Designed miniproteins, single chains, continued (2). Designs and how they scored, part 85

Each design is a single chain, and the fold is of that chain. pLDDT is the mean over its residues in the fold that is shown.

## One batch from the design tools (miniprotein)

Design m6963
Fold by ESMFold2-Fast:
Structure m6963 (fold): chain A 71 residues (1-71)
Amino acid sequence: MNEKLIEEFIKELGTKYKLPQESLEEIRITLREQYKDAPVEEVEKTLETIKKQVAQGMAAGAEARARRAAA
């Protein structure tokens, strides 16, 4: 079930990448809305891609967040 895959993915993001609860909820809602009815293979591929991009994009995200906090 796609919901279980998404929930496990969100738990991993919180545990391994220590994303804020607000960010985890936003990602969770988005994934559930867009991929709840998608084929399992497509969901798995998408989650792996996002996980890789989150790890690499944390620096870019942190910089954007710091700029917004300054405004």
Scores: mean pLDDT 70

Design m6964
Fold by ESMFold2-Fast:
Structure m6964 (fold): chain A 62 residues (1-62)
Amino acid sequence: KEELIKKANELINKLNNTPLMDEEEFLDFAKALMEKLNELKDLSHLEPEVLEVIELIKKIVE
């Protein structure tokens, strides 16, 4: 779990040029992001790196 959070956090930092989040900040972000993504029906236009982040977040918040 910790390794998945670290990997996802590093990818988000790379994609958005945002500082690395601590574990609590990341989990809150991940939950909020998953709620927004559930409202979106078409994710096919997202870049592969963004899809990888989404997949990691799904594994973390399950």
Scores: mean pLDDT 69

Design m6965
Fold by ESMFold2-Fast:
Structure m6965 (fold): chain A 69 residues (1-69)
Amino acid sequence: SALQQHAARVVELLNELAPEASFRVLPDGRFEITLYDVDRNKTYTAVLPSSASEEEIRAAIEELLKQSE
């Protein structure tokens, strides 16, 4: 399905940019990306629509990484 193909792309980008991040597909089809910052003991979460472009997914991952700096 298109959702499964898009979810696979998110996982590929996470393996490249933030391999420690966790990913799940929410019951409504939205994508949830979670990054845990051990130094600050803080969790950062981004939620994206299933229609999000690769550029939007990459930008969301990069923003999470910046927040953890």
Scores: mean pLDDT 80

Design m6966
Fold by ESMFold2-Fast:
Structure m6966 (fold): chain A 88 residues (1-88)
Amino acid sequence: ELSPEQKALLSRAAMIAEEALLKKGLERPGGKPAIDLDAEKFLEEAIKKLEPIDPEFAKLLRKGVEAVKKGDLKKAEEYIKKARERLL
């Protein structure tokens, strides 16, 4: 069973990842990655903290972030969706 703090961290990480995908879908100028530096730092720190709690969720988030950085929005959406389904 996840603590309320752990569940909040998981939900926040998933929301930030989804927001990054939406920003990419809006065709940001210059074709830059959807995840800004602050969001990327938060997600990397969250993934490290979540790995001992739920290694599969952390793995899915990491793959989702990597897919966004590579511009593979469909794959990123799939990984983030799987991570959310695991949380719920």
Scores: mean pLDDT 66

Design m6967
Fold by ESMFold2-Fast:
Structure m6967 (fold): chain A 68 residues (1-68)
Amino acid sequence: SVKEQLDELQKQYLELSEQYTAVVKKMIDAIRKGDEATKAKLQEEAQKLAKQLNEVYRQIQALREQLQ
């Protein structure tokens, strides 16, 4: 059902948000240590996660529109 799809997408959004927060915390640690290589890698990972979060959010909004 649409409700089950929404519940699954909301769970995915939460999991991705937790991954994003973890990557940002590691990036801050890398900055403090002057580890430019790790910072650059984590910045790319954060950007990919942000794009995934936006995509899942758009899917949630589209399903909510279908329920109207």
Scores: mean pLDDT 87

Design m6968
Fold by ESMFold2-Fast:
Structure m6968 (fold): chain A 64 residues (1-64)
Amino acid sequence: SDARAEARRRGTEEVRQAAANGASDEEIQKMITEHAALLRSLGASDEEIARAAEEMKQAAREAR
């Protein structure tokens, strides 16, 4: 859905910006967990959530 796609895009960008600004691995993991919970509330499957979490982790690594 558009709402889930927007939430995933926003979550990835927020994680990327936090990592670029020096957020710790613990802080990044907390953000990913919070965004995963939001995606679940919007009806995302476990597979969609797992993929979104990996995309967010990758964005954090690339921003450092």
Scores: mean pLDDT 86

Design m6969
Fold by ESMFold2-Fast:
Structure m6969 (fold): chain A 83 residues (1-83)
Amino acid sequence: SQEEIVKEAEELLERIKKLNKEAVERLRKGEEIPQSLVDELQKLGEELRKLMEQLSPEQKAEIEKRLNAIMQETQEEIKKILG
């Protein structure tokens, strides 16, 4: 159902957010981001993309909005560390 797909997409968004936060925390400590973390983020992004293709245009737009918010927050935190 659409409701189950939305729930799975939201769970993937939360996992992406958690891994982005871990990457930011590692950079803040002067550590390199592990390739395993990059690989997991790529896998989660691909899974999210496939789920989004099964969503209605309205639900897809809502999930895209949430993903964009996560990406913007991550970029702002990285800029604070590197700027």
Scores: mean pLDDT 87

Design m6970
Fold by ESMFold2-Fast:
Structure m6970 (fold): chain A 85 residues (1-85)
Amino acid sequence: MTDEELIENLKRALELVEQGKYDEAIKILKETYDKIDNPKLKSRIEGIIKALESGDPVLKQVAIRELKEMIELIEKEGIEGLANS
């Protein structure tokens, strides 16, 4: 998966979450997870998926924040920045 593909998928997931379409966002994140080889990146995405699946409003806000932070890090530093943070 390229940095651009990852950013696109994360931005799509964020848009879906902001629209309340949690199941669609989870689907995109799971498909993204399956295409990633980096264990730190996988762990972050798994955490977001679990937070969204929880139904807890606080954990959903944490997931939104983490998605925004991941997008910002990849845009500034690439996938390697996310692995080293």
Scores: mean pLDDT 80

Design m6971
Fold by ESMFold2-Fast:
Structure m6971 (fold): chain A 62 residues (1-62)
Amino acid sequence: SVIEEASLYAGMFGSALTGNAEKAREYGEKLVKFLETIDPEEAEEERKYGEELVEEAKKIAE
């Protein structure tokens, strides 16, 4: 559902902005799995974006 997708995005962004790379990765993985059943092309784009957010979270935590 749109609500589930939005919740996963919010969790991923919130975790990344607070420097929690582990939680950002977990939310990103859940989002990709959710999207794979609906839009495989979007799932690939979100996988790449999620990896970038995890790297940003690591930099914030330093």
Scores: mean pLDDT 78

Design m6972
Fold by ESMFold2-Fast:
Structure m6972 (fold): chain A 82 residues (1-82)
Amino acid sequence: IQAFLYYHQGQYDKAIELLQQAIERDPNNESSWFWLGRSLFRQGRFKDSLKYLEKSLKISEKTNPQMAKVIKKEIEEVKSQL
């Protein structure tokens, strides 16, 4: 995903824009919610990050238990900044 590349380049605004578009196309894509949450965390937007990571977790718990564990750890990291 292009948003993933923007994230790794530190271009979080562009990553967020593309991830929001991806979510509009497929709101059940756990990966899009996860990367949106991570991009917001990198920008210091901790409350928004937590909200979207929790959305990703709710989806992943039904479809991908291994990813759910990763998301739970990310949520704990975000909560440590609140």
Scores: mean pLDDT 82

Design m6973
Fold by ESMFold2-Fast:
Structure m6973 (fold): chain A 78 residues (1-78)
Amino acid sequence: SRVEALPEEEIAKISSPHLREGARALREGGLSKEGLLRAVELSVKGAEEAIARGEDEAERERARARLPEIVAETRAAI
């Protein structure tokens, strides 16, 4: 997988602790269904935090509305 091929140095450069944990879990657990679902959960938390920090309310509402659809499609594909 792309995450499994990612060097440790690149994982350490990820500034979001949640995304860093997700990348590490995927590398150590491989592309297992459990590892992919864990990465999705951590990515959603990171995305929600990023949306909350946005300065444009219309952009935040648009991102918030699309996030559940993207999550549902991603979970269904796993």
Scores: mean pLDDT 64

Design m6974
Fold by ESMFold2-Fast:
Formats: C-alpha cells, sequence, structure tokens
Structure m6974 (fold): chain A 69 residues (1-69)
C-alpha cells in the first residue's frame, strides 16, 4: 500500500528523531523516540487514530528487539 503524504511526512519525522536519538540512547529508546515523533506529527495533522496505530507498531518493534511478542 503506498504511503499518503501525511504518513510519509510522519515517517520522515520519525526516522529523523530515531537517527538523532541513536547518537545518545539505546536502540530501544531510539525506536521509542522515533515513534513519539511520528505520533506527534499525526496528532498535529489531525489524525490521532493513526498516531495510536503507529505507536502500537513501535511497541511491537521494541518487543521484537527484546525477543518478546
Amino acid sequence: RPLSPVEEAALKAGIRAYKEALETVSLEDAVRAGMDAMAEAFRKAGHPELAERYRENGEKAVRTIRGEE
């Protein structure tokens, strides 16, 4: 499924925050920082439901890093 412009902008914000966080924090905390940036971008765009879904996906990614599912 192709990303909408809002989804692409949020993903770019998340990746940017993730890369910046990787300079100072653990991989897990960097993933959380990226997901928080994406959720904030979606909330600012007026899509709180999408923010919630992407936050859940971020938690799944963190669990994968921990070896949990």
Scores: mean pLDDT 76

Design m6975
Fold by ESMFold2-Fast:
Structure m6975 (fold): chain A 72 residues (1-72)
Amino acid sequence: MEELEQEARRRIAEGRKKVEEMKKNIDTPEAVKLADEAARELADIGRKASPELRQEAYRVAQEAVDIKVEGM
């Protein structure tokens, strides 16, 4: 159980770092594709995580979606 929580936290932190890096390159087609992938990964993590981690994962996923929309 603790391993799954640690994995979820690690993945959420990785997703947030990816989103922050993508924000620097929003105007590239590659950033839009990576943002879509990050949003899907974070949504999957949120679905499987505890309620508190789910809220944070969903928030980061929404930031990725916002990057995708801006890049379109």
Scores: mean pLDDT 72

Design m6976
Fold by ESMFold2-Fast:
Structure m6976 (fold): chain A 72 residues (1-72)
Amino acid sequence: MTPTEQVLAKLEELTEKAKEHKGDLDFLYALAQEAEGLLRQFHSLNPSEEEMKKVMEKAKELGKLVAEDLAA
């Protein structure tokens, strides 16, 4: 499994956890911090622009779910 595939799989896992824990603000803040750390680590691997775009699109989906729940 490539680093890009691993990061995408982890972001998908975090997205499912965010859906399961809607309304749990403390959990969602912790999850957002974990996702940020994961993205920071991935960026340090100097991924290709295409790989970074794919990961950022997935991260944006997760961020939108968390932001929508926090705004409710």
Scores: mean pLDDT 79

Design m6977
Fold by ESMFold2-Fast:
Order: C-alpha cells, then sequence, then structure tokens
Structure m6977 (fold): chain A 75 residues (1-75)
C-alpha cells in the first residue's frame, strides 16, 4: 500500500462521511453498511495477503465509527 493509495482511501472515507451527512438517516445507514461490507469483502478476497487484508478490516471499523458519528448527529 503506497502513500498515494492511502490518500485516495482517506478521500473516499471523507466523501462517504459527507454523503452520509447530506442523506437521510436511513440512506446514510445503508451507505455506511454497503461501504463496510465492500471493505470486508475486499479483506476476504485478500486473505492470503495478511497485511493488506488486515488494513481493509481496519477500514471497515473506521466506516463503523464514521457511521455512528454521522447517525448520532442526525438522531
Amino acid sequence: MTTEELGKLTKELTDLKNKGLASSPEEAQKLFQQKRQEYLDRAKQLSISSTLSGFYNALAQIVDLIGQEVLDKKS
């Protein structure tokens, strides 16, 4: 994983948070669940590359944290 790839993922998470804030609570919840699942599926596909798999599992946890923050603000 390069620094440039990390920057792109950071941008993706920022865009996800902004979309969540702009969406209804129900739409935001679905967006975060879908993104979390995408990262978990990616981690599963990369199981033989333990470091990168672990990284995508960590991204799924970050999506959960962002989702909780956004949904708490909308509740």
Scores: mean pLDDT 78

Design m6978
Fold by ESMFold2-Fast:
Structure m6978 (fold): chain A 86 residues (1-86)
Amino acid sequence: MEEELREKAREIAEEEVGILAKELEKKYGKTLPQSELDKIIEETAERIYELGKDVAAGKLSREEYQQRAREIVEWAKEKLEKALES
């Protein structure tokens, strides 16, 4: 159960962060090193995993879930932009 939740969180993070990274790479005219991309994917997956645990525990309304999901996406975007500017 925990392993399945971690796997799903990783898949979602790879998809979402991958899309954001490609769009930001086009905007900045720069490619992220794979190591930096992998780190941001891993950190995003941990955030998604924690959100999934709160959902499984019945602690969140649909509105709260959607808000926290948006916050995770914005966090990942900020991390990607910072990595591209370094």
Scores: mean pLDDT 83

Design m6979
Fold by ESMFold2-Fast:
Structure m6979 (fold): chain A 64 residues (1-64)
Amino acid sequence: GHMDELIAKKRAELLGERIRLVVKPSELKVEAIDAETFRVEFETEEGRFVLEGTASEIFAKILA
């Protein structure tokens, strides 16, 4: 429903903000696949990265 879409969008925004704080990418795109899973594309001086999964999985990969 519309409520689930709004929650997914808000979660994507919060994930994007957290990635900006930790990674400081030159470019960032965060897309909600569903209420719990996301596709994140970002660019740094080391290149372009594409990650998919839950917020926790994506953040774990970034911190690895």
Scores: mean pLDDT 80

Design m6980
Fold by ESMFold2-Fast:
Structure m6980 (fold): chain A 100 residues (1-100)
Amino acid sequence: EKEIEELKKKAEDYKKKANELSGQRRTVAAQYVAAQTTANNLENEAKRLSGDPEKANEYRSQAQAARDTAAALRGEMQKLNDEASKAIKEYADLLKKIKE
């Protein structure tokens, strides 16, 4: 039946979209961890250079920039999670219609 085949195809498209979004989220999560590590290393270097205020402040500014990058990446991860959850819901709703 052509109508059921079209619903099955639409369900597979949502499943594929959810998997692709999950893949993108993993990539962004790796970038987030890298940015957090960079921020921590720069902050530790600033503490080591506490006797040189100008240099310590430069490292603190770089650490803050890395933290700002991490915050933006965290927001992107949340958006990708929300989009993946919506795609999974659409997939589940379509499967339910096919079984009715």
Scores: mean pLDDT 87

Design m6981
Fold by ESMFold2-Fast:
Structure m6981 (fold): chain A 99 residues (1-99)
Amino acid sequence: SKRETVLEVTRVILEGVVNNKPEEAIKKALELAPEIEREDLERMVEDAKEVMAMDKEALEAALRADAASLSPEAQELAALLAEALGLDDLAAELRALAA
């Protein structure tokens, strides 16, 4: 589904930013979703870098505080971000809320 493609592209981009391999992540994302413009993927990389540059404890607290009020789609995206930050318990909780 389009939703599953968006989630997988987001995961690939987040992992690329965490591992400092954004160009490899863009290449992989283009293989998964060739209809996405490269410029849009480059913006996703920059957005991910900005979010990941935030204080981890403040980011975790914000995600926990707003978890139940997020849409299911936002909960799935938040779970990917939590997973990329190594917050596996929070990622599992967010995915359970999205179900």
Scores: mean pLDDT 81

Design m6982
Fold by ESMFold2-Fast:
Structure m6982 (fold): chain A 72 residues (1-72)
Amino acid sequence: SPETKLQIEMQIGVLEVDVAVLKRVRDKLSPEELAALQQRIKARAREIIATYHPSPAQTARIQDLLADTQAI
């Protein structure tokens, strides 16, 4: 539905902010702290997919954010 699509877009937006913040603070984190925060972002991304069943295009955007997170 249009409402579900909007909810997914809002959740992707929150995930984008979390990734951007992690990139900004990465140099202040220990390797263990970085790994823990990466794991939390990845867990949230999986929860979005499981809860909302996004379109293939939305899923691809979430997968790109997972790749960005892993590359930090």
Scores: mean pLDDT 86

Design m6983
Fold by ESMFold2-Fast:
Structure m6983 (fold): chain A 64 residues (1-64)
Amino acid sequence: MPEFKVGDVVRAVKDFTAEGPAVLPLKKGELVTVVKVLDDGTVLVQTAEGRRGLVPAEYLEKVE
């Protein structure tokens, strides 16, 4: 899995459509900012609109 850090801009590599509290569904190609990386391989991200939620790191890639 790629290693992320706070402030990284990351892109969804595939659709994430999980349902539940604190998760953030993403469509392939969406850009989000890393807020926090969790110990379980989940990343807390924020959209440009200010929505926050958890996404598995495997759904994300770093944009450089």
Scores: mean pLDDT 77

Design m6984
Fold by ESMFold2-Fast:
Structure m6984 (fold): chain A 101 residues (1-101)
Amino acid sequence: EDAFLEALAEEYSKKYPSVPKSVILSLLRALLRPEDDLSAPISEVFPEGPGALRATLTYFRDTLGLDIPEEEIDELVKRAFEEKLTLQEFLDELLELISKV
């Protein structure tokens, strides 16, 4: 729901104040569906595998004009699947990367 995503975007914006709330909201809209659980492994959210997640992140990087190195995206995708990061852990790692640019 829009209200739920808005509330999540506001909380993440407080934790990562250098990242615009609109950017956070756009990422949440792309990554979260009503059926998704923040505690779910990324491999369950992206069952097609790491290529699908990488394509999504690359699309957002390019669309939002984020200056995130390709190597950082590749490493995050690799860790998300190899370390079985939850959706929440993945969002924290991604927003930390965005906050550094």
Scores: mean pLDDT 78

Design m6985
Fold by ESMFold2-Fast:
Structure m6985 (fold): chain A 110 residues (1-110)
Amino acid sequence: SKEAEEKREANHAFTMAGASLGTIRLMLWMVSRDPSAAERYAELAKKLLEDILKDAKKMTPEQRAQLIAELDGLIADLEELAAKSSGAAKEALEAVIEALRKLKEEIRKL
């Protein structure tokens, strides 16, 4: 049925968004250990955030609320990591935190 197809598409989008958030978390943990990669990982993270927004448009309201909670958790973890960082690593983390906050606002508008 159309309803079952829409539910499958929403569930797939939610799963893909979760995978993207996990990848962002891993990349930014690597930045904290190797600041030479900071700018590249920040750029890759921002591209994944664009994909998460596209996926969020396919989600149910309940899945979007859960995604917002997951974004809040990631922001909190990255703020803690940024507080312990300096130079290029801190700048990269703060840039991604700003992009995550912007993504959260865009998802809330859906």
Scores: mean pLDDT 88

Design m6986
Fold by ESMFold2-Fast:
Structure m6986 (fold): chain A 105 residues (1-105)
Amino acid sequence: MALLEVAKEAVEKYKDEKAKKYLELVSSEYAEEREKANAEFAKVEDDEEFQKKLAKEIEEYRKALLKLIIKEILENESENYKEVLERLEKYANEEIKKIIEEIKK
């Protein structure tokens, strides 16, 4: 095989792995924020109606937070915005794909 073919394959693999690592970062940052939110929930655990209202507000906040993290990743990759966005969409789950579609608008 020509050295050029090996180099091209290695670069493509590197770009794919980088996109996968960004998706892991999104998941990790969300997990940390969720732990902080759980500590606040403990302050009102005895109020069932308040807990139901908070659960709805947390779901909306979760979607907003995921969108913010993805936007920050794309802003940091501004020179490669389109390529990074397309690779993230390729490897993302359904929820993250919907958030990416909203960012594209």
Scores: mean pLDDT 72

Design m6987
Fold by ESMFold2-Fast:
Structure m6987 (fold): chain A 87 residues (1-87)
Amino acid sequence: MEAAEEEVREKLRELAREAEAAGDLETAAALRLYLELEEEMAELAETDKEAGRKLAEEKKPYAPAIMAALKRHEEELRALEEELEAR
């Protein structure tokens, strides 16, 4: 479901903008990094699967910071997932 994936990405971009507007630059940066890494990994998975796997391994050290930012907005993301599933 490409449309649903794009809607989740749009929500993450919105949350990053809201965090930046609130002065939470660390959360905004982490959410933007997550979006960029997801897009890069998807592109590499299609064109060079080995490079995609290597990038995923290299980015594991950033996972705790990204997961902390996502957890901060967990309720909002879960609500969006529930809405998309109900459609």
Scores: mean pLDDT 71

Design m6988
Fold by ESMFold2-Fast:
Structure m6988 (fold): chain A 65 residues (1-65)
Amino acid sequence: SSYERTMKLLQILFEARNLPTLEDAEALIEKLLEQGVISKEEADQILTNLRSERKIEEDRAKALG
């Protein structure tokens, strides 16, 4: 169902966010895409979100010195 799909995507995003590096997060998403667990569009959306979040964290760290 659409609900189950949305929950699965949120779970994947949550797991990716809790990985120590952006590279690890990207590797997880690429693996899931290769396995057919997610679509290319879903993968691109998740990766865009993760990259944006990491940039915000980096900008914050830079501001704090």
Scores: mean pLDDT 81

Design m6989
Fold by ESMFold2-Fast:
Structure m6989 (fold): chain A 100 residues (1-100)
Amino acid sequence: MLSKEEVKERYQELLVEALETLAATPAEDALATHERLSAQIEEELKKLKAEIDPNDKEALAFVERLEKSARALLALVRELLEQGRHDLVRAWAAYARRAL
């Protein structure tokens, strides 16, 4: 079973890699790439949740908060891309990598 710290590290790396991929994607392809990455992140979060002890209510609640945060972040990134603000997605990706 994964620890809370290991789940947090894997979650942070998944989000940073997704932001960096979107930042490197041409603006014309960014929305299609966002759709694929959102599906990939949902599957990876399901895998992380499955590796947690079902009796560890604190760890499960923590992962559920991470899932909610990931969905909110991805929704905001999608809005920025729909507004043509790919420049802000690039800035966010650079910030997120440095914050790791």
Scores: mean pLDDT 81

Design m6990
Fold by ESMFold2-Fast:
Structure m6990 (fold): chain A 90 residues (1-90)
Amino acid sequence: KAEELRQKLREAIRRAREALANSKKSTGVEKGKYLTELMHAITEALRYGQQLAALTGDSELAKKITDIEKNLGKMSPEEVIERFEELLES
């Protein structure tokens, strides 16, 4: 199940990156839809990351996910996505 959660985490991060890119190319109502998709993808990445950390007993992953969650309102969407991408490179 750990590999399934890693795949879901990777997919959520990919969707967040795609939604952010699409939001930059869009205006008005369409931009709002992509920003909503971005928020949902970030929320899913947090959830899958926390589940993965709990399942594997990875205290460093748990700490990094908690730090992202705690600082979510203090970071740009780009910074949040970069923090998640760094998690997958470990």
Scores: mean pLDDT 84

Design m6991
Fold by ESMFold2-Fast:
Structure m6991 (fold): chain A 69 residues (1-69)
Amino acid sequence: MTLAITAEAAREAERLGAEGRVDEGLAVLRETARRLREEEGMDEHSAEALLAYGDALAEAHRARLAAAA
């Protein structure tokens, strides 16, 4: 279940980023990391990895937007 939740959050963040809604995508990842850590007892390292992935995705998307302008 936890892996499916993480994968779905990542896909939703990627979709939102593609639409130019990067901050909303990051919010999805942060909320998912919080839920996994606090409500499902997932280890802190997994939650931090998901947040780091979100930051990298946002940076890559911002770079693409700058290059496309």
Scores: mean pLDDT 69

Design m6992
Fold by ESMFold2-Fast:
Structure m6992 (fold): chain A 60 residues (1-60)
Amino acid sequence: SASELEARGLALIDQVAAATKTSPEAQARLKQRFRDLIAAGDFSSALGMINALEQQLALL
């Protein structure tokens, strides 16, 4: 579901932000961008963002 995809993406953003010491402002912007993709029904871009975040975590 869209809600499950959103929850997964937001959790990944939090994990990446914590691991990379991202500023709260940058973390908030990333979360908003992800929410906007879900709200627009752009699930392809949202999944691409999740994949990029998972790859970033795997390299840490």
Scores: mean pLDDT 86

Design m6993
Fold by ESMFold2-Fast:
Structure m6993 (fold): chain A 85 residues (1-85)
Amino acid sequence: MMEEIEKLKEEIKELAARAKQAVAEGKMDEASKLMLELVRKTNELVELMRQAGVAPEEITAFKKEATDSMTAVSRGLVAQELAKR
């Protein structure tokens, strides 16, 4: 359980970095696909954390961090689209 949680945390971190990089490179389709995968993996991780008995405070902190990362990607996508108008 804990090893699966740590593996998913690292995968989510890598997906967030890749999504941000794709936005920076103007690869909008890739960034959108990475964003959807990031959402899916984040939901999977939250469920695993809940099943493993992780403290509610830690789950809440992780959800906030994940939401902040997703918001940054979304803002980057909007900024790139506006810059090309």
Scores: mean pLDDT 77

Design m6994
Fold by ESMFold2-Fast:
Structure m6994 (fold): chain A 76 residues (1-76)
Amino acid sequence: SVMDRYIAVIAGGLTTAAILGKDPRKTAIEILASVLGGMHFLSPDEAKKRAEELFEEYKEEAVEFARSNGGPVPEL
């Protein structure tokens, strides 16, 4: 589903942040916003707002997804 894709994107962003020592929330939201902007033709501001909403909604499932796939998970 589209929701499963968002969970996977957030999980990838969290894992990337953990590896690179970057802010996990900011990194995941920026990556998700880029995906949403491309998929839904949203403005950058609309994409960022929607990404922030989806991050808060799915962050726990994204953490579990990352852990289940052996990815490092940063402190949120």
Scores: mean pLDDT 82

Design m6995
Fold by ESMFold2-Fast:
Structure m6995 (fold): chain A 72 residues (1-72)
Amino acid sequence: LLEEIERAVRNRDSKAFSELVLELIRESLNDQEKREELKAFLLGLLKETYGINESEQKHIEEKFDELFEQLK
């Protein structure tokens, strides 16, 4: 699953990326530690693939927190 997300990000497949991320978020809803690991993984992947800066990373972290709240 994480390898599939990495592939979707590298291929710039927004649909596959969104679907896989939502699946991981659903699996992580009951586990705060898994949510933090998922955020760290996704931020690392985005930094490596797209070269996002610290400001962009903070914005993305905030959006992930909002998404976790919406899916509860």
Scores: mean pLDDT 71

Design m6996
Fold by ESMFold2-Fast:
Structure m6996 (fold): chain A 112 residues (1-112)
Amino acid sequence: SPPNSVRLTVEDGAAAADVAAALDVLREALARDEPVEASYSAASATGSAGVGVRARGAAEVQRTWAESLPGREITFEGEIGDGAPRITGVGGTASGTGPDGSSASVTGGRAT
């Protein structure tokens, strides 16, 4: 699993504000250094919609935050369902190296 990849998928459809459950899944995946892409599914008026937020980059910061949750917040940018709250984080500077030898650095815990 690439250390600079973050993905979290959660389907709760009825509880768009259940960020704590989503963070539990994220915490566990990041602790294992697995690829995690943030995703939330919410029911629309006529169906279901899935929205993904991919974070690639600061795996070290994200893992540190995961180990510290719920005392820390993790920031993901993008679309997260209808009415779903953003996962907002406080971080520092981190750098990581991908399996292809690429490197990335992130400040503030934001991921690519």
Scores: mean pLDDT 35

Design m6997
Fold by ESMFold2-Fast:
Structure m6997 (fold): chain A 76 residues (1-76)
Amino acid sequence: SEKQAVADRLKEYTDRAKKLDEQLKKDESIDLINKYIGEKLAAIGEAFQGKLLGIDDPAIAEALKYAEEVLGFRFE
């Protein structure tokens, strides 16, 4: 159940970030940028928790790869 809860939250944060990214492409504002960053960081946090719980999910790998390659974070 904990693994499922992490997967569900990762999906929610990822979906919200995607919607905000689409809004940013139409009208760039600092408020939308801050919201987008918040949702992306929340998704990365859930992905990191999922990795610690041993969840082998492509969505987790993708979120952590984005964090490492784009944001410069480091995860084992």
Scores: mean pLDDT 77

Design m6998
Fold by ESMFold2-Fast:
Structure m6998 (fold): chain A 72 residues (1-72)
Amino acid sequence: LDQGVQQAEQKGQAAMQRVQDFVDELIEESRKLGKMLPKEEIAKRFQEELHMDPGSAETLADMVIERYEKEK
């Protein structure tokens, strides 16, 4: 059983899984609306829901947009 107490990489993987789940939710919401959410709205949601800094939120917003376009 992974305790992750001294393993920064495992802690990073858990955090990335949370981010991926949130990305999936944003993609699903965009599909339900039939259009891509604006980049600023996506970035704002990362800041509000995951308490991310603006720079990280913008980077993830770009990734969400690219993923949505690829799955078209």
Scores: mean pLDDT 72

